# Designs tried in a protein design run: designed miniproteins, single chains, continued (4). Part 62

Each design is a single chain, and the fold is of that chain. pLDDT is the mean over its residues in the fold that is shown.

## One batch from the design tools (miniprotein)

Design m14270
Fold by ESMFold2-Fast:
Formats: structure tokens, sequence, C-alpha cells
Structure m14270 (fold): chain A 60 residues (1-60)
């Protein structure tokens, strides 16, 4: 699921703060909605890559 994929990505990035993890999840959900992605594993991975980029830019 998307939530499981986001949790795994947060773990990989060393994000331990629950608020930051929730924020990454919200960004990933917004990417999927905005791009109207089909929830296949390949498109979930694409959404996570974009969400990570947005998350990192917004932390600057």
Amino acid sequence: SLAEAVAAEAERLGITDPAERERLLRIAEAVIEGLRLDLTPEQIEKALRLARTIYEIDQL
C-alpha cells in the first residue's frame, strides 16, 4: 500500500519524527492525486521519488 511504502521510505531516510513522517505521507498522497496515478508498484515508486524531492526542498 502507499502508507507502507511511505513508512519504508521514511525509515530509509532516517526520518524518526512522527510529524515529519505524516508530512511525507501527505506529500505522497498529494502527488498521487495531482498526477492521477494508477496505484501500481511502479507508479507508487514514482510518487515516492517526487514526494521525497518536494519534502527535501521544503526543508530548506
Scores: mean pLDDT 79

Design m14271
Fold by ESMFold2-Fast:
Structure m14271 (fold): chain A 96 residues (1-96)
Amino acid sequence: EQLKKDVEEIIKMLRDSLVNPELRKKRKEAIELFKKARNLEKQGKYDEAISYYEKAAELMNEKGKAFAYRRIADSYEKQGKTELAEEYRKKADELE
């Protein structure tokens, strides 16, 4: 079941790259924003990292958005904002 979902995701990604240059551009932009957020998170700049994760999430599908929300939750947890971290984990779970 999981393998079938992974194969479908790969096929969709290849199809989107071929027939939708606009979706390919958005995906590339989302990846760059996500990388920037990860680098900021490693530097302890959690507020800036959260901002970039939110922007990346706007350009992603539901699964990508869920992954970004989990990163936001981790950043809030590192700031000691446990309640906000739980809220974002619940948001991520609702998308999957």
Scores: mean pLDDT 78

Design m14272
Fold by ESMFold2-Fast:
Structure m14272 (fold): chain A 66 residues (1-66)
Amino acid sequence: LSDEEVDFINRLAAEAAQRVAAGEDPETVLSWVREELEKRGLSPEAIDYALRVVEVAIRTVREKAA
């Protein structure tokens, strides 16, 4: 993973977490994240890493909102 890809993933995870905190459905947000990763043209390995980072961020805000 390049530094630019890591920065993109971290920004995407932060935005996803904010959307879930604002009351959006986590599955809808994850679908949006997948679309953004695919549009960026990330490798399958980078996409897998990004989805793990986003899932952790979403889980954290969901636990706080519950």
Scores: mean pLDDT 79

Design m14273
Fold by ESMFold2-Fast:
Structure m14273 (fold): chain A 61 residues (1-61)
Amino acid sequence: SSEEEALLKELGELMKKIEETASEEKRRQAYVLADEALRAILAGDLATARELIEKIRELLE
């Protein structure tokens, strides 16, 4: 639960960063990854959720 809460909070912060991004292509790709990460968290697949969150971070660098 605490790990799920931490990942949800982190994803929420990244979602705000996605919305602020000027690149339409990066924003589109990041939203797809964010949706996949949310689904992984809700399914209890925290390892996949972490990998997807890291991909979002890399994309938004």
Scores: mean pLDDT 85

Design m14274
Fold by ESMFold2-Fast:
Formats: sequence, C-alpha cells, structure tokens
Structure m14274 (fold): chain A 92 residues (1-92)
Amino acid sequence: SLIEEIKKIVENSKDFSELVSNLQTFAKKNGYEVVAVTRATDAALYIDKVQEGDIVVYGKNLSEALKEELRARGATLIESHIPDAFIVIRKK
C-alpha cells in the first residue's frame, strides 16, 4: 500500500533532509506532491492548509493538540523517528 511504502521511507531515512528528499521522489513517482515541509514546532502555521486525505509525516515534537486537529481534518498521520519532522503529502 502507499502508506506502507511511506512508512518504509520514514523508517529508512537517517535525517530530516534525506526524509524530505526521499518523500519528494516517492510523491513524484506516485502522482502525489509534497505541499509543506517545516519543523513540528512551526506546524501550527500550516494546519489550516491541511486537507482531507493528506498524509502527514510528523516527529515527536508535534503537539497532541495539533495531532488531534490533523485527524479531525481527515489527514493520515505517520510518525517519524526525526523529532522535528513535519511534512505534508497530497495527491495531485
């Protein structure tokens, strides 16, 4: 599944830069796009732009309140071992 492939990329990426690069490559190949990349601590500035069906890769520094808001917006959440990750992936 698309989600399982993203999870493997998330698990195998060593740092934030590699994670972003790998997810951009994956998105392009699968008819998706990376619409936002920021630090988890800055994620509040991007929440209003998240749409139903978006996939959000996030690190542990994302607050529980923002996770709940993302779920309420219909986003699928994937946790990363990179604490400051916040990446939004959307179908074109």
Scores: mean pLDDT 90

Design m14275
Fold by ESMFold2-Fast:
Formats: structure tokens, sequence, C-alpha cells
Structure m14275 (fold): chain A 73 residues (1-73)
């Protein structure tokens, strides 16, 4: 889960910097992790809340990384 958050934040930062190829590379690396997370959330209801909370944290990290990078310009 933390790996997904780091990849999403790295992609957001690269995108904000205009490094679209690096942003795509991070997005491609994050895609299978996101897919596994969604599949597990569907299959394991008792783990669903924890998995979704982790996804919200990953999204928040990506939004913060983007905003921080944009503000630095």
Amino acid sequence: MEELAELMAAAARAYAEGNLEEAQAYNEAALPLFGELMRRAAERPEEREALLEGLRAAQAAAEAAYAETVAAK
C-alpha cells in the first residue's frame, strides 16, 4: 500500500514538473498495484475499509506532491 502511495506521489510530482514520460512510468508501475488492491477489497469485505483508507492516503499524498511542486514554481 505504501508503495502505491509513493508511486502515485512520484507520478504527480513528475507530472507537475512537466516530466510526462517519468509520470507515465510511475503510473504504469502503480497500475498493477491498484488493480490488486481493488480486487482484494472486493474479495475480502473485512479488509475493505483498511484497503480503501490506504487508497485515500495514496490519493492525498499524490495531491499534496502535485500542489507542493506547483507552489515551488
Scores: mean pLDDT 78

Design m14276
Fold by ESMFold2-Fast:
Structure m14276 (fold): chain A 71 residues (1-71)
Amino acid sequence: SSSSFTVEEKKKKVEEEIEELKKKLESMKDPKERKAAEELIEIYEKYKDDPEKLLKEIEEYLRKQYEEELA
């Protein structure tokens, strides 16, 4: 059962996702997907020392990208 995640646990999941994204970036052929991946990695690098800010910035970025895809 998925427990409520702490900020630290959420940060760990973000770190794991960013590492997977870095691996996938080398094989990405779509410029749009590559740009999104690079922007997410940049957000992580910028805010990695502030877990609460990091999680908020990642969530806002993903929400904006999702809204742009739906438009």
Scores: mean pLDDT 75

Design m14277
Fold by ESMFold2-Fast:
Structure m14277 (fold): chain A 84 residues (1-84)
Amino acid sequence: MELAKRAKEAAEKGLKGGPKGASQGASLAGTYAVKAAKKSGNEELGKKAGEYATKGGEYADKGDAKKGAEYAKKAAEYAEEAEK
């Protein structure tokens, strides 16, 4: 739960930092989401969290910081499910 919560916080803080901050926030959110899924041992949800984190990073790299953060939050939701 804590890692998934940090993933969402990172995505939100990144958005406030402008495009560069949003890219870094999406990357951090993805990292926390993947760690949460791995720690819980739910590899299927971990794969989904990883997919959304990757898409978030791709959008941020293309300059779409808002979409990047949106996908990062989606990854965090899968991480929350993995921690159950």
Scores: mean pLDDT 70

Design m14278
Fold by ESMFold2-Fast:
Structure m14278 (fold): chain A 65 residues (1-65)
Amino acid sequence: MVEELREAAEENLKKAKEYEKKDKRKAASYYSAAKINEAGAWFEENKEELSEKAREKLEELEKKR
């Protein structure tokens, strides 16, 4: 699962690079997707160590908005 999230992030980053010179709007969209996938992968990698604390921080971040 974590590996798939990181692969998705890499693919999206790759597409962002491809579009960067031709379509900045699409490039930005792919960069955003890559960042989301990367954050998700980091969270999954650390869930066993930070499961409860990470979940609490995530809840607070979402509520803060």
Scores: mean pLDDT 73

Design m14279
Fold by ESMFold2-Fast:
Structure m14279 (fold): chain A 70 residues (1-70)
Amino acid sequence: SLEEMIEKSRKRSELLLKLAFAMKNKDWETAEKYVKELQELDGEEGLKRALQIAKMLNDKEFAEYIEKLK
């Protein structure tokens, strides 16, 4: 339904924001948790979005970690 699509979009946005903060703060354990939640929510597309955040923040270690999850 449209309502379910809106709720999924809200969860995605919240999750991406939390992931960005965790990566910026070098909280790798929390960032790893949110990467896995994004993978559960959106599959490969979730991993692609997480990878974009890692690259934008110049976090090479997390970028490599995400690419290895495929």
Scores: mean pLDDT 84

Design m14280
Fold by ESMFold2-Fast:
Structure m14280 (fold): chain A 61 residues (1-61)
Amino acid sequence: SLREELEALIEELRRLAEEKPEHREELMGVVDKAEAQLPTLSDVQLRAGIAEIRRLLEEYG
């Protein structure tokens, strides 16, 4: 599901934040917000969240 895909990407972003201490605050801010919002996100919002985290993983990975 889109929710499971976003959950997996949140965990990838958390791992990246641990590997990149200089960007930890920024990346963990995104992780924390995504986790807090995850239960209430619509399909459109889930797709947007997936796209945003994929962008961050490409930019900082």
Scores: mean pLDDT 86

Design m14281
Fold by ESMFold2-Fast:
Formats: structure tokens, sequence, C-alpha cells
Structure m14281 (fold): chain A 79 residues (1-79)
């Protein structure tokens, strides 16, 4: 899978820099929240492979599916 630089826009309207990768028909996103220092992991349905494509993901803290922290919109900005 290709790891791409991504912009992660939180449901709060805050924009984080992160990375995105597509594994099969799933989008995975990683971004660090600068306010908390915690890793946010995003999971989305469908692949994110093209610059300009927008994907909605569910965010969890530290990869723990039992700790949802909201949703985000993800776009690929560079390779």
Amino acid sequence: PVVSKATVTLDSGEVLEGTATSIGDTTLVGAVDPKTGLLLVGYGEGALTEVGQVKKVKLVEGGDLDKPVGTAEVTITSS
C-alpha cells in the first residue's frame, strides 16, 4: 500500500496533518492531535487513492475502537 500525506479535518473544524493509506477497500489514517499529543487513528470505507478525493473516517484514540473521538474528512495532499 502507498502511504500519502493527508489533511485531516476534524468534526470540530480543526485541521491536522497526517498520513493516509488504502488497504483493499478500506482507508486508514493516522494523525497526532497537538493539543493532547495522542495518536488519532481513522477508519473509512472505500479506498482513498486520488488527490482531491474526500473520504469520511471514524476516529479512535490510540487505535482503540472502544474510544471513539469523532469523525473527520480526509484528503490526500501529496505523496
Scores: mean pLDDT 76

Design m14282
Fold by ESMFold2-Fast:
Parts: C-alpha cells; sequence; structure tokens
Structure m14282 (fold): chain A 89 residues (1-89)
C-alpha cells in the first residue's frame, strides 16, 4: 500500500525532527512536529490498519530517541518523556 508506506515514512521523519528540535531546546517546535507525527499515525491506522500504525509508532519512537537521547544528559528521562507525550494523545 503506497499511501500507508508514505505515511509511515513521513511519521518517522517528523519524529526524527521532533527529537532534534527538543534536543536543541525548541520545545514549541518539538510539540508541533510531535502533533504532526500523531496525525500521520492516526491516518495510517485508517489506511493501513491499527497493527501497521502500531509498528510505525514504535519505529517513530526509536527514530526520535536516536536523535534526542545522545544530546540529552539523562537518556532514561528523555525516552520516558517522549513515550508519555505520545501516550497522552
Amino acid sequence: MAEAEKLKEEAIELAERAGEALAAGDEEKAAELDEETIEKLKKLAEVGGEEFAKEALGEAQEAFAAKYIPAHPDAEAARADWEAYLAKR
């Protein structure tokens, strides 16, 4: 499914950018990109199914963590904060 694959790629890219923004201290930009990531994942669930969207969510979380955690002094807190932020939606 070309549309579902595109939405997954877009969600992962947005998550990476959110991680970079948060690492730079731009909390507003990070929140904006996170909202876009969640929107893409919701649309992905409608187009590709909930299981595919869940898989994409996991990949997006790892993509964010890969950008944010190395720049954060507390990697454990950084991962927990991102997971809690996504879970609130």
Scores: mean pLDDT 73

Design m14283
Fold by ESMFold2-Fast:
Structure m14283 (fold): chain A 92 residues (1-92)
Amino acid sequence: SEKVMKVLEEIERRSEEVLRLVEEAREAVAAGRLEEARRLLEEAARKYREIALEAYEKYLDKETQEKVRKVAKEMEARIPELAEQEVETLLA
């Protein structure tokens, strides 16, 4: 359905934005800019939460829910890794 396809495209676009923020946070950690990395991760987490809430509250069809779960799992896997790298940088 056209409506479902538009929702999935919007989720993908917004997910790409979140992934870019996570990548920028990694670069900030590597450069020793820990405060910048923290702010980028907070923004990524906020945007990710918005995507998840909007999809689950407004779109109850199975295809949209499955796509959101996949994106959510990928985001959750990336965010903890960056947090661990931040701690290692602080201890160095």
Scores: mean pLDDT 66

Design m14284
Fold by ESMFold2-Fast:
Structure m14284 (fold): chain A 89 residues (1-89)
Amino acid sequence: MKKEAEELYKKGLEALSNANFEEAIEYFEKALELDPENAEAWLLLGLAYFALGEYEKAIEYFEKALELDPENVLAKKYLEEAKEKLKKQ
């Protein structure tokens, strides 16, 4: 990972831990522009969108995380949860 992508990813993690979901999204999106192979960043971007109720976006990003890391248990779990939430919107 480029140093710049790593710093943006860390800022996204900090924002996410403080429940600043929109700020976390901005940092993870910028990190992924520089390092699109970061499966964990795709997962966390999906989680931030999920927290905001943006379930279609969350599904898209959980699927990207699973393309890079097919055995990611959290991505599988939250993908199914987001699909269930869409049925109720």
Scores: mean pLDDT 85

Design m14285
Fold by ESMFold2-Fast:
Structure m14285 (fold): chain A 73 residues (1-73)
Amino acid sequence: DDERRQKSLEEMRKAVSELIAEIREKYSQKVVDIVEKEVQTIFSLPDSDILTMGTEEILEQLKEIAEEEKKKE
């Protein structure tokens, strides 16, 4: 069902946006820019691939990237 799929994607994008806001509070702008670029890469994938990853996996991946990038600073 395309309508249910679109709603799930919108909820995922909202959760990601909330995480990006949290990262902006805790990390440098350089880390934020890298995480935002990764978000663009993930959401450029086919909808089926994004949904297969799931919200929790995407959020954990983005958190890991932010922590690893901070260690390089």
Scores: mean pLDDT 82

Design m14286
Fold by ESMFold2-Fast:
Structure m14286 (fold): chain A 75 residues (1-75)
Amino acid sequence: ETAEKVEKLVIEGYKAKKAGDLEKAKKLFEEAEKLIKENPKEGTAGAARAFGKIYKEQGNEELAQKFYELAKKIA
């Protein structure tokens, strides 16, 4: 599912960034953005916002912001 694939790419990109692998993080975030652009469905935007809220509630503001940015590209 597109929403699950986007979530996995953003999480993996965030983990790569925290590990200092900036090139891997960049590629993973670019893949997530590409999926959003190629599958601009309202349901995918809703899922991205939902994931953003979950990560914000868990105190992960950086990851939450990434999901909100992706949601804005669809809406």
Scores: mean pLDDT 72

Design m14287
Fold by ESMFold2-Fast:
Structure m14287 (fold): chain A 58 residues (1-58)
Amino acid sequence: MDADVLRMARESIEHFLSQGKPEKGVQAVEDLMAAFPLSPEARAELRRLAEEMLRRAE
């Protein structure tokens, strides 16, 4: 799993959550998965991260 990609995904999600648009954060994660040739394990972790951050949306 690429820690840099996970960090970028987390920051994008947090940014869009602060704007009240968590769906845009999910799209950012999908964009990262498309941009980087990640392993299946890394892609699964990105999806988990996106779902977890989405649940924390207020």
Scores: mean pLDDT 74

Design m14288
Fold by ESMFold2-Fast:
Structure m14288 (fold): chain A 50 residues (1-50)
Amino acid sequence: MEARVREALERVQEAVREVGEARTPEEQRRAEERLNEAIEELLRVGGPSP
């Protein structure tokens, strides 16, 4: 993977851990927002161009 794609992937992995650690619906919702943001970043830097 390219360096920037690797960084974006690491962000996704961090967000996945936050989702796993969330124990309340509110915490889980915030963690899912972080995960969605990280996935969008990954798609922008390593995915096909829109």
Scores: mean pLDDT 76

Design m14289
Fold by ESMFold2-Fast:
Structure m14289 (fold): chain A 80 residues (1-80)
Amino acid sequence: SKELEEVRKKVLEYIAKVAEKVAKGDLEGAIKELEKLKEFLEKELEKAKKEGNEELIEELEKLLKEVEEAIELMKKEKAE
């Protein structure tokens, strides 16, 4: 679907930015990029739920869980 393709493209753009920050040792910058990705996915999920797009809802919920887990992991590494 067009909507899935647009979401995947944006996810890849954010992941590329996160990877660049991680490669430079910038964990704070990496966390900020992941938080932006989370906000994007939350907004897209609200829209998908209003539209009843079940396929997009499932993909977005999975991506959100993975992003939330990545944020928690990076915050733990930064704190220790």
Scores: mean pLDDT 85

Design m14290
Fold by ESMFold2-Fast:
Order: structure tokens, then sequence, then C-alpha cells
Structure m14290 (fold): chain A 62 residues (1-62)
């Protein structure tokens, strides 16, 4: 789950593996409301609807 979100962040935003992993870990520590806010920010920064929905699924399955 963390690894898969980190891979999406690397591909979409060009983050280093370490930064992507830290960002993914931070997302798992957010409330559900905080997670939704971050997902909307990712969408505004250029993530596709498919990528946002995949990240949402991974967060809820963890």
Amino acid sequence: SVEEIAEILQRTFGLSPERARRSAEAMFNLSEEGQEIVLELLRKEGASEEEVEEIRRLLKEA
C-alpha cells in the first residue's frame, strides 16, 4: 500500500523514492477528512482521476 502510493507519486510528480515514501506514510496518518483534502490537492496539481481513485482505494485498504 505505502509502496504503491509512493510509486504513483514518483510517476506523477517526479518525487524521489524517499520523498514519495515519506509522503505516502504521511497520508496514512491523516484522518479520512485530511486524506480527502490531500487527494483534491493532488488532483489540482495534475494527478488524473484514475490516479486519485487508485490512491483513495489503497488508503482505505490499508
Scores: mean pLDDT 80

Design m14291
Fold by ESMFold2-Fast:
Structure m14291 (fold): chain A 83 residues (1-83)
Amino acid sequence: MELEEKLKKNPSNELRIELGEYYKKEGDKYFEEGDYDKAIEYYNKAEELYESLLSDPSVKEEALKNLLEVAVNILKVAVKKVT
């Protein structure tokens, strides 16, 4: 993933938000495909990125909103795995 390489070289909150959105989208894709293990893997990556942004007041509200959306999707995966 090119965004992951960019974040490692030049870390910025803008790139972290973009990468988090990418991971959330990949998680959604795998969820729709029925690959719940990959879906949870990508949602966890998005969650970690958004949690890292909570310490920055300028992006905290956006990060918290996205973190809550990811948490709901993780719960949806858990429901599918037990049914």
Scores: mean pLDDT 79

Design m14292
Fold by ESMFold2-Fast:
Structure m14292 (fold): chain A 100 residues (1-100)
Amino acid sequence: KDAKKYYELGLEYYRKKDYDKAIEYYKEAILIDPNYAEAWHNLGLVYLEKKDYGNAVRAFEKYLELDPNDPFAESIQAILEALKKKIGGKVEPLVLKPKD
């Protein structure tokens, strides 16, 4: 499945600490499969590494929307509360546009 292939590419670049390429590939996976919960979760993690707290919040909120009963949901909710306090509660919409 193409979405999984892009997700796996995102994982590869995340491991290499190439966060910009990891974000690009996770976004491609999400464009193909918007319900790909793992891609939203890892997109949030990469945004945290870049200290892009607004985009991290939105990615984690979408993850919890898709998988609210996940065993990690409580830890992600705690991260969301901490991030929302750090950014003063302001969150902008995540833009999903393919970029060359």
Scores: mean pLDDT 78

Design m14293
Fold by ESMFold2-Fast:
Structure m14293 (fold): chain A 57 residues (1-57)
Amino acid sequence: GRQALLEAIGEILDLIGELIELEMEYKKNPSEELEEKIKEAEKKLEEARKKLKEIKV
C-alpha cells in the first residue's frame, strides 16, 4: 500500500544521508571501521531498493 511505499522511500533517503556523511568522514580521516560502515550502508540501500520493487501502490 501507499503507506509502505512512503516508509520505504523514507528509509532509502535516511540511508543515503548516512552514506554521504560516512563518505565525508572517510575523506577527512580514512579508517577500516568507516570503510566497513560504508559497506553496511550500501547493503542496506540494496535491500531497501529490493523491498521498494515488491511494494504495490
Scores: mean pLDDT 81

Design m14294
Fold by ESMFold2-Fast:
Structure m14294 (fold): chain A 66 residues (1-66)
Amino acid sequence: SPEVEAEIKRARKLADEARAKGQTELSDKAYELIGKAYDAISKGDEQKALEFAREAIRVAEEALKQ
């Protein structure tokens, strides 16, 4: 889904920014969730992929607010 891919791209960008800011623990968590989103895509579970991508975005945004 183009929508799922867009959310994953956003999650990656935010996770990269969190890592650059020194938020290692939260960025690692965001990367784990991105990995789960890709695994869900490979299994055809677009709903699960979207949930994992959105969770990764939330974690990375929390890191960037510190």
Scores: mean pLDDT 87

Design m14295
Fold by ESMFold2-Fast:
Structure m14295 (fold): chain A 92 residues (1-92)
Amino acid sequence: AVDALAAELKARVPALSEGAIRLLLAVAGFPVSLDEAEARRAIAELGAAPRADVDAALALAQAAALARGVNVEITGLELTDDGELTVTGRLL
């Protein structure tokens, strides 16, 4: 289940909240649901977090997605000045 995977990623990247981890799992192609308040907090946290922690968590989420047959490579993650999260990727 996605919840077990989120807990595993949180254990590996303890600097990020469960909400931030869940948002990165959604970005990597997992069917996760966040309410508006949780999504806003996760986006703000990712924008303020050390880039190395965000990149490590995204790489783990991407590897898990690929292992489950999601054929997408995420090549970039950017938070815009207006709080919009932009994800860049390509089909494999």
Scores: mean pLDDT 74

Design m14296
Fold by ESMFold2-Fast:
Structure m14296 (fold): chain A 60 residues (1-60)
Amino acid sequence: APVAAVAVEDVKALTPDQLTLRKGDRLLVLDAGGEAMWRVRLLSTGEEGLVPRAALEPVP
């Protein structure tokens, strides 16, 4: 099952495959295979994209 996570800081997308986040955004981690970037889905919008894994806090 996808892992729930929350954004711990604001993130600005630098490329079209990246996602802009606001601190406190709730997310599903779809792919955690990247060392620096994970693929996520924003629960509020349904948008998917890559975000820095360091900006995410997994929720049990």
Scores: mean pLDDT 80

Design m14297
Fold by ESMFold2-Fast:
Structure m14297 (fold): chain A 56 residues (1-56)
Amino acid sequence: MDLSKLKTAEEYTLAGREFFEAGDYAAAKEMYERALELDPNHDPARKGLEEAEAKL
């Protein structure tokens, strides 16, 4: 994984976190899923996805 792809996955993870804190769990889930499509080993995105799904 190159730096640009890792940074893109992190950007989606950050957006997912912002949606989660706003109470938009569906949008948060979508952002975390996009992050995992770019980097399947991105642990913060995977944890965020689990938290968002638990709220849906």
Scores: mean pLDDT 77

Design m14298
Fold by ESMFold2-Fast:
Structure m14298 (fold): chain A 64 residues (1-64)
Amino acid sequence: SLEEIARLLIEGGASPEEVAEFLSKLRSLSEEEAVKLVEEFAKEKNLPEEVKEELIRLAKEELS
């Protein structure tokens, strides 16, 4: 799941540094905070809605 999140972020135009920071923070956050992190990242990178929804799903799976 973590590898799939990384792939989606890279495909969405994230830099390797941004991906590493995102993944590092994800494990330290609550599920609600992780969802907000994904929403903020998606808006900053102008990710398609489908990609944002998939990232939210994967983040919840990683934390559940």
Scores: mean pLDDT 80

Design m14299
Fold by ESMFold2-Fast:
Structure m14299 (fold): chain A 76 residues (1-76)
Amino acid sequence: DAEAYFQKGLEYLRKREYEKAAEYFEKAIELEPSADAYANLGGAYLKLGKKEKAKEAYRKALELDPSRVGIKRYLE
């Protein structure tokens, strides 16, 4: 389910396996879009040097939950 994919994404982020982390966050989003999944996908993309993809993911996270003010710093 979406939560299982999201937790796998977090596991791969901890291991610094950023490509796999992004894949699992994308799978979670395909099943159930969420601000948490988009925010963590943005983080994985930043670690991969994919700045524009990271900004798009962070923008989607803020669209779903505008209260996530901490990620606004990535949207300059």
Scores: mean pLDDT 86

Design m14300
Fold by ESMFold2-Fast:
Structure m14300 (fold): chain A 73 residues (1-73)
Amino acid sequence: SLDSKALAATLYLALGNLLHKRGDFEGAIEAYEKAIELDPKNADAYRNLAEVYRKLGQTDKAEEWEKKAKELE
């Protein structure tokens, strides 16, 4: 159901946050991308993904994800 996808998205977002805090930026990106795939309107996942790309020095990707987050009202 839609609720099952929302729960899975929440779990992937939580996993991404854990990996990000541990400095596993590549793992965090994969988890956040899965969260976005399951819930494409979750602004937090887009913002957190942008932050990880910024920490990796990938400014263009960070800016693109930040723009997507700002478009989610």
Scores: mean pLDDT 85

Design m14301
Fold by ESMFold2-Fast:
Structure m14301 (fold): chain A 97 residues (1-97)
Amino acid sequence: PSEQELELEILEALIRMAYSITKRGLERAETEEEKKEEVKEFEKLMKKLVEIAKENLSEEGRKRLAEFLRELAEEAEKEGYKELAEVLRKAAEELEE
């Protein structure tokens, strides 16, 4: 395991945690405004994580993280969290720029 591989594993774990927390927030949200706020906070966090990944990961590492994000987006879509899936897909695209 390389330092890059450990960095990738840490980022993947943080993203999974963020997704899990946001899903729980959406389940507790009683209004459309509260749901919109949960999605916006997730989007802000994902943008920050993409910036960190671009600074710390190699091109190969960023591609692997983008693949992970697309897999998670597919899970989100299947679970009915379409807006979270869109945020995850956009993050994957930004990593592959």
Scores: mean pLDDT 87

Design m14302
Fold by ESMFold2-Fast:
Structure m14302 (fold): chain A 109 residues (1-109)
Amino acid sequence: DKAEELLKRFEELLERAGISGSLRKFLRRIAEAAIKDGLMEEFLKRLEEALKNKSGSEILNIIDETLENMSVKNLAEFLKKFASPEQKEKIDEAEKKNDKQALLDILSS
């Protein structure tokens, strides 16, 4: 499975880069959502380059662009994994309205 191979390469990249804890968990959830929207190959390629260059700002840009390019459905599912019960209601409302900006605003709050 190409998706399983990409995820394995992603996990090996994070291990080699010394990325652990909450950041690793966060990036893994982004990767899982990226697979569903066909964004994983580009996400992995850009992440490899940013880590090679030791650029924290580029890693943040890659995260932001990947989230912005996700479908509303997969972005909402991703956000629910970190959300409180109250935030989940706001996420569900934004998803029903197909409001991507509202989902991104919830992420930044």
Scores: mean pLDDT 83

Design m14303
Fold by ESMFold2-Fast:
Structure m14303 (fold): chain A 83 residues (1-83)
Amino acid sequence: TFEKMLKRMDEVREKYSEDIRKAAREVALEAGLTPEEAEQIASVVEWLVMVDVMDQDELPDKETLIERAKELAERLVARLKSR
């Protein structure tokens, strides 16, 4: 249900938002993006991770969420550099 999806998103946000954003920001900075661009990547990655969680019956662990955040950040950075 929509209510279950929102609860999962809120739980991930409350527990892991900072870890997700930090992982994404680190990937962007290591790739040579500015701090401002890295913050934008972190915001987009946080949203994408929340969307991924909505499709799952069980909440992923912290390590899985961080790994997913890094993967998403790498994809976004690659897209920006190909422009």
Scores: mean pLDDT 80

Design m14304
Fold by ESMFold2-Fast:
Structure m14304 (fold): chain A 87 residues (1-87)
Amino acid sequence: MVLTEEERQKLIERGKELGLSDEEIEKVIRAYELALERIEDDERRTGEKLNDKEIREHFARSLSREGIPFEKHDKVIDAILEVYKES
């Protein structure tokens, strides 16, 4: 799925607020895009909407795949969920 320019801008701003480097912010954006694709695939396969816990788990897995350190996951996931729910 194509990330909207508004979502991308919010992720960049939130990442800078969290003290992430430009490289880490690009990894977060990539993790967000991957999580959106996998959430859609799961919802399409099951015919049901995912709950907040399942959505959070998808973001956590995508951040791990992109190499964001586990200790940063909670802060980054909270920021991602805020952007996701505002979109």
Scores: mean pLDDT 79

Design m14305
Fold by ESMFold2-Fast:
Structure m14305 (fold): chain A 62 residues (1-62)
Amino acid sequence: SLAALRQAYEDAMATAREVLEKIEKLRKENPEEADKFLNSGEVQKILAEAERLRAAYEAALA
């Protein structure tokens, strides 16, 4: 349903924002480690999933 897709998108965006905030804090202490974490498969999957759900939600609204 559209409501379920909206919730999934909101949850994915919240997760992505939390991860990016942690990376920003880490960057102040250890920029090299922050870059490695940002480019990790785990973080890239989180960001890709948020973009996928965003695209799906925007398409459903059209």
Scores: mean pLDDT 86

Design m14306
Fold by ESMFold2-Fast:
Structure m14306 (fold): chain A 78 residues (1-78)
Amino acid sequence: GERAVREPPREAERLVAEARREPDPERALALLEEALRVAREAVELGRLGRDPRLVEEGERRLREIEAVREAFLAALAA
């Protein structure tokens, strides 16, 4: 199996998991914003390093995090 000790897409995944478990909406949003920042950095690093796998994983994580954030904001607005 593939192992990553310090991979930005893995860090973004961890931050999303923490946000989903966070009962405080302000802290949950902060964790999601941090996850988005990490995922965007992964895409940029992959682009600069010409690593298509890192770009793909970063873009996939970015889409997943945006969907979670949108759903969370919609729930808060209701």
Scores: mean pLDDT 76

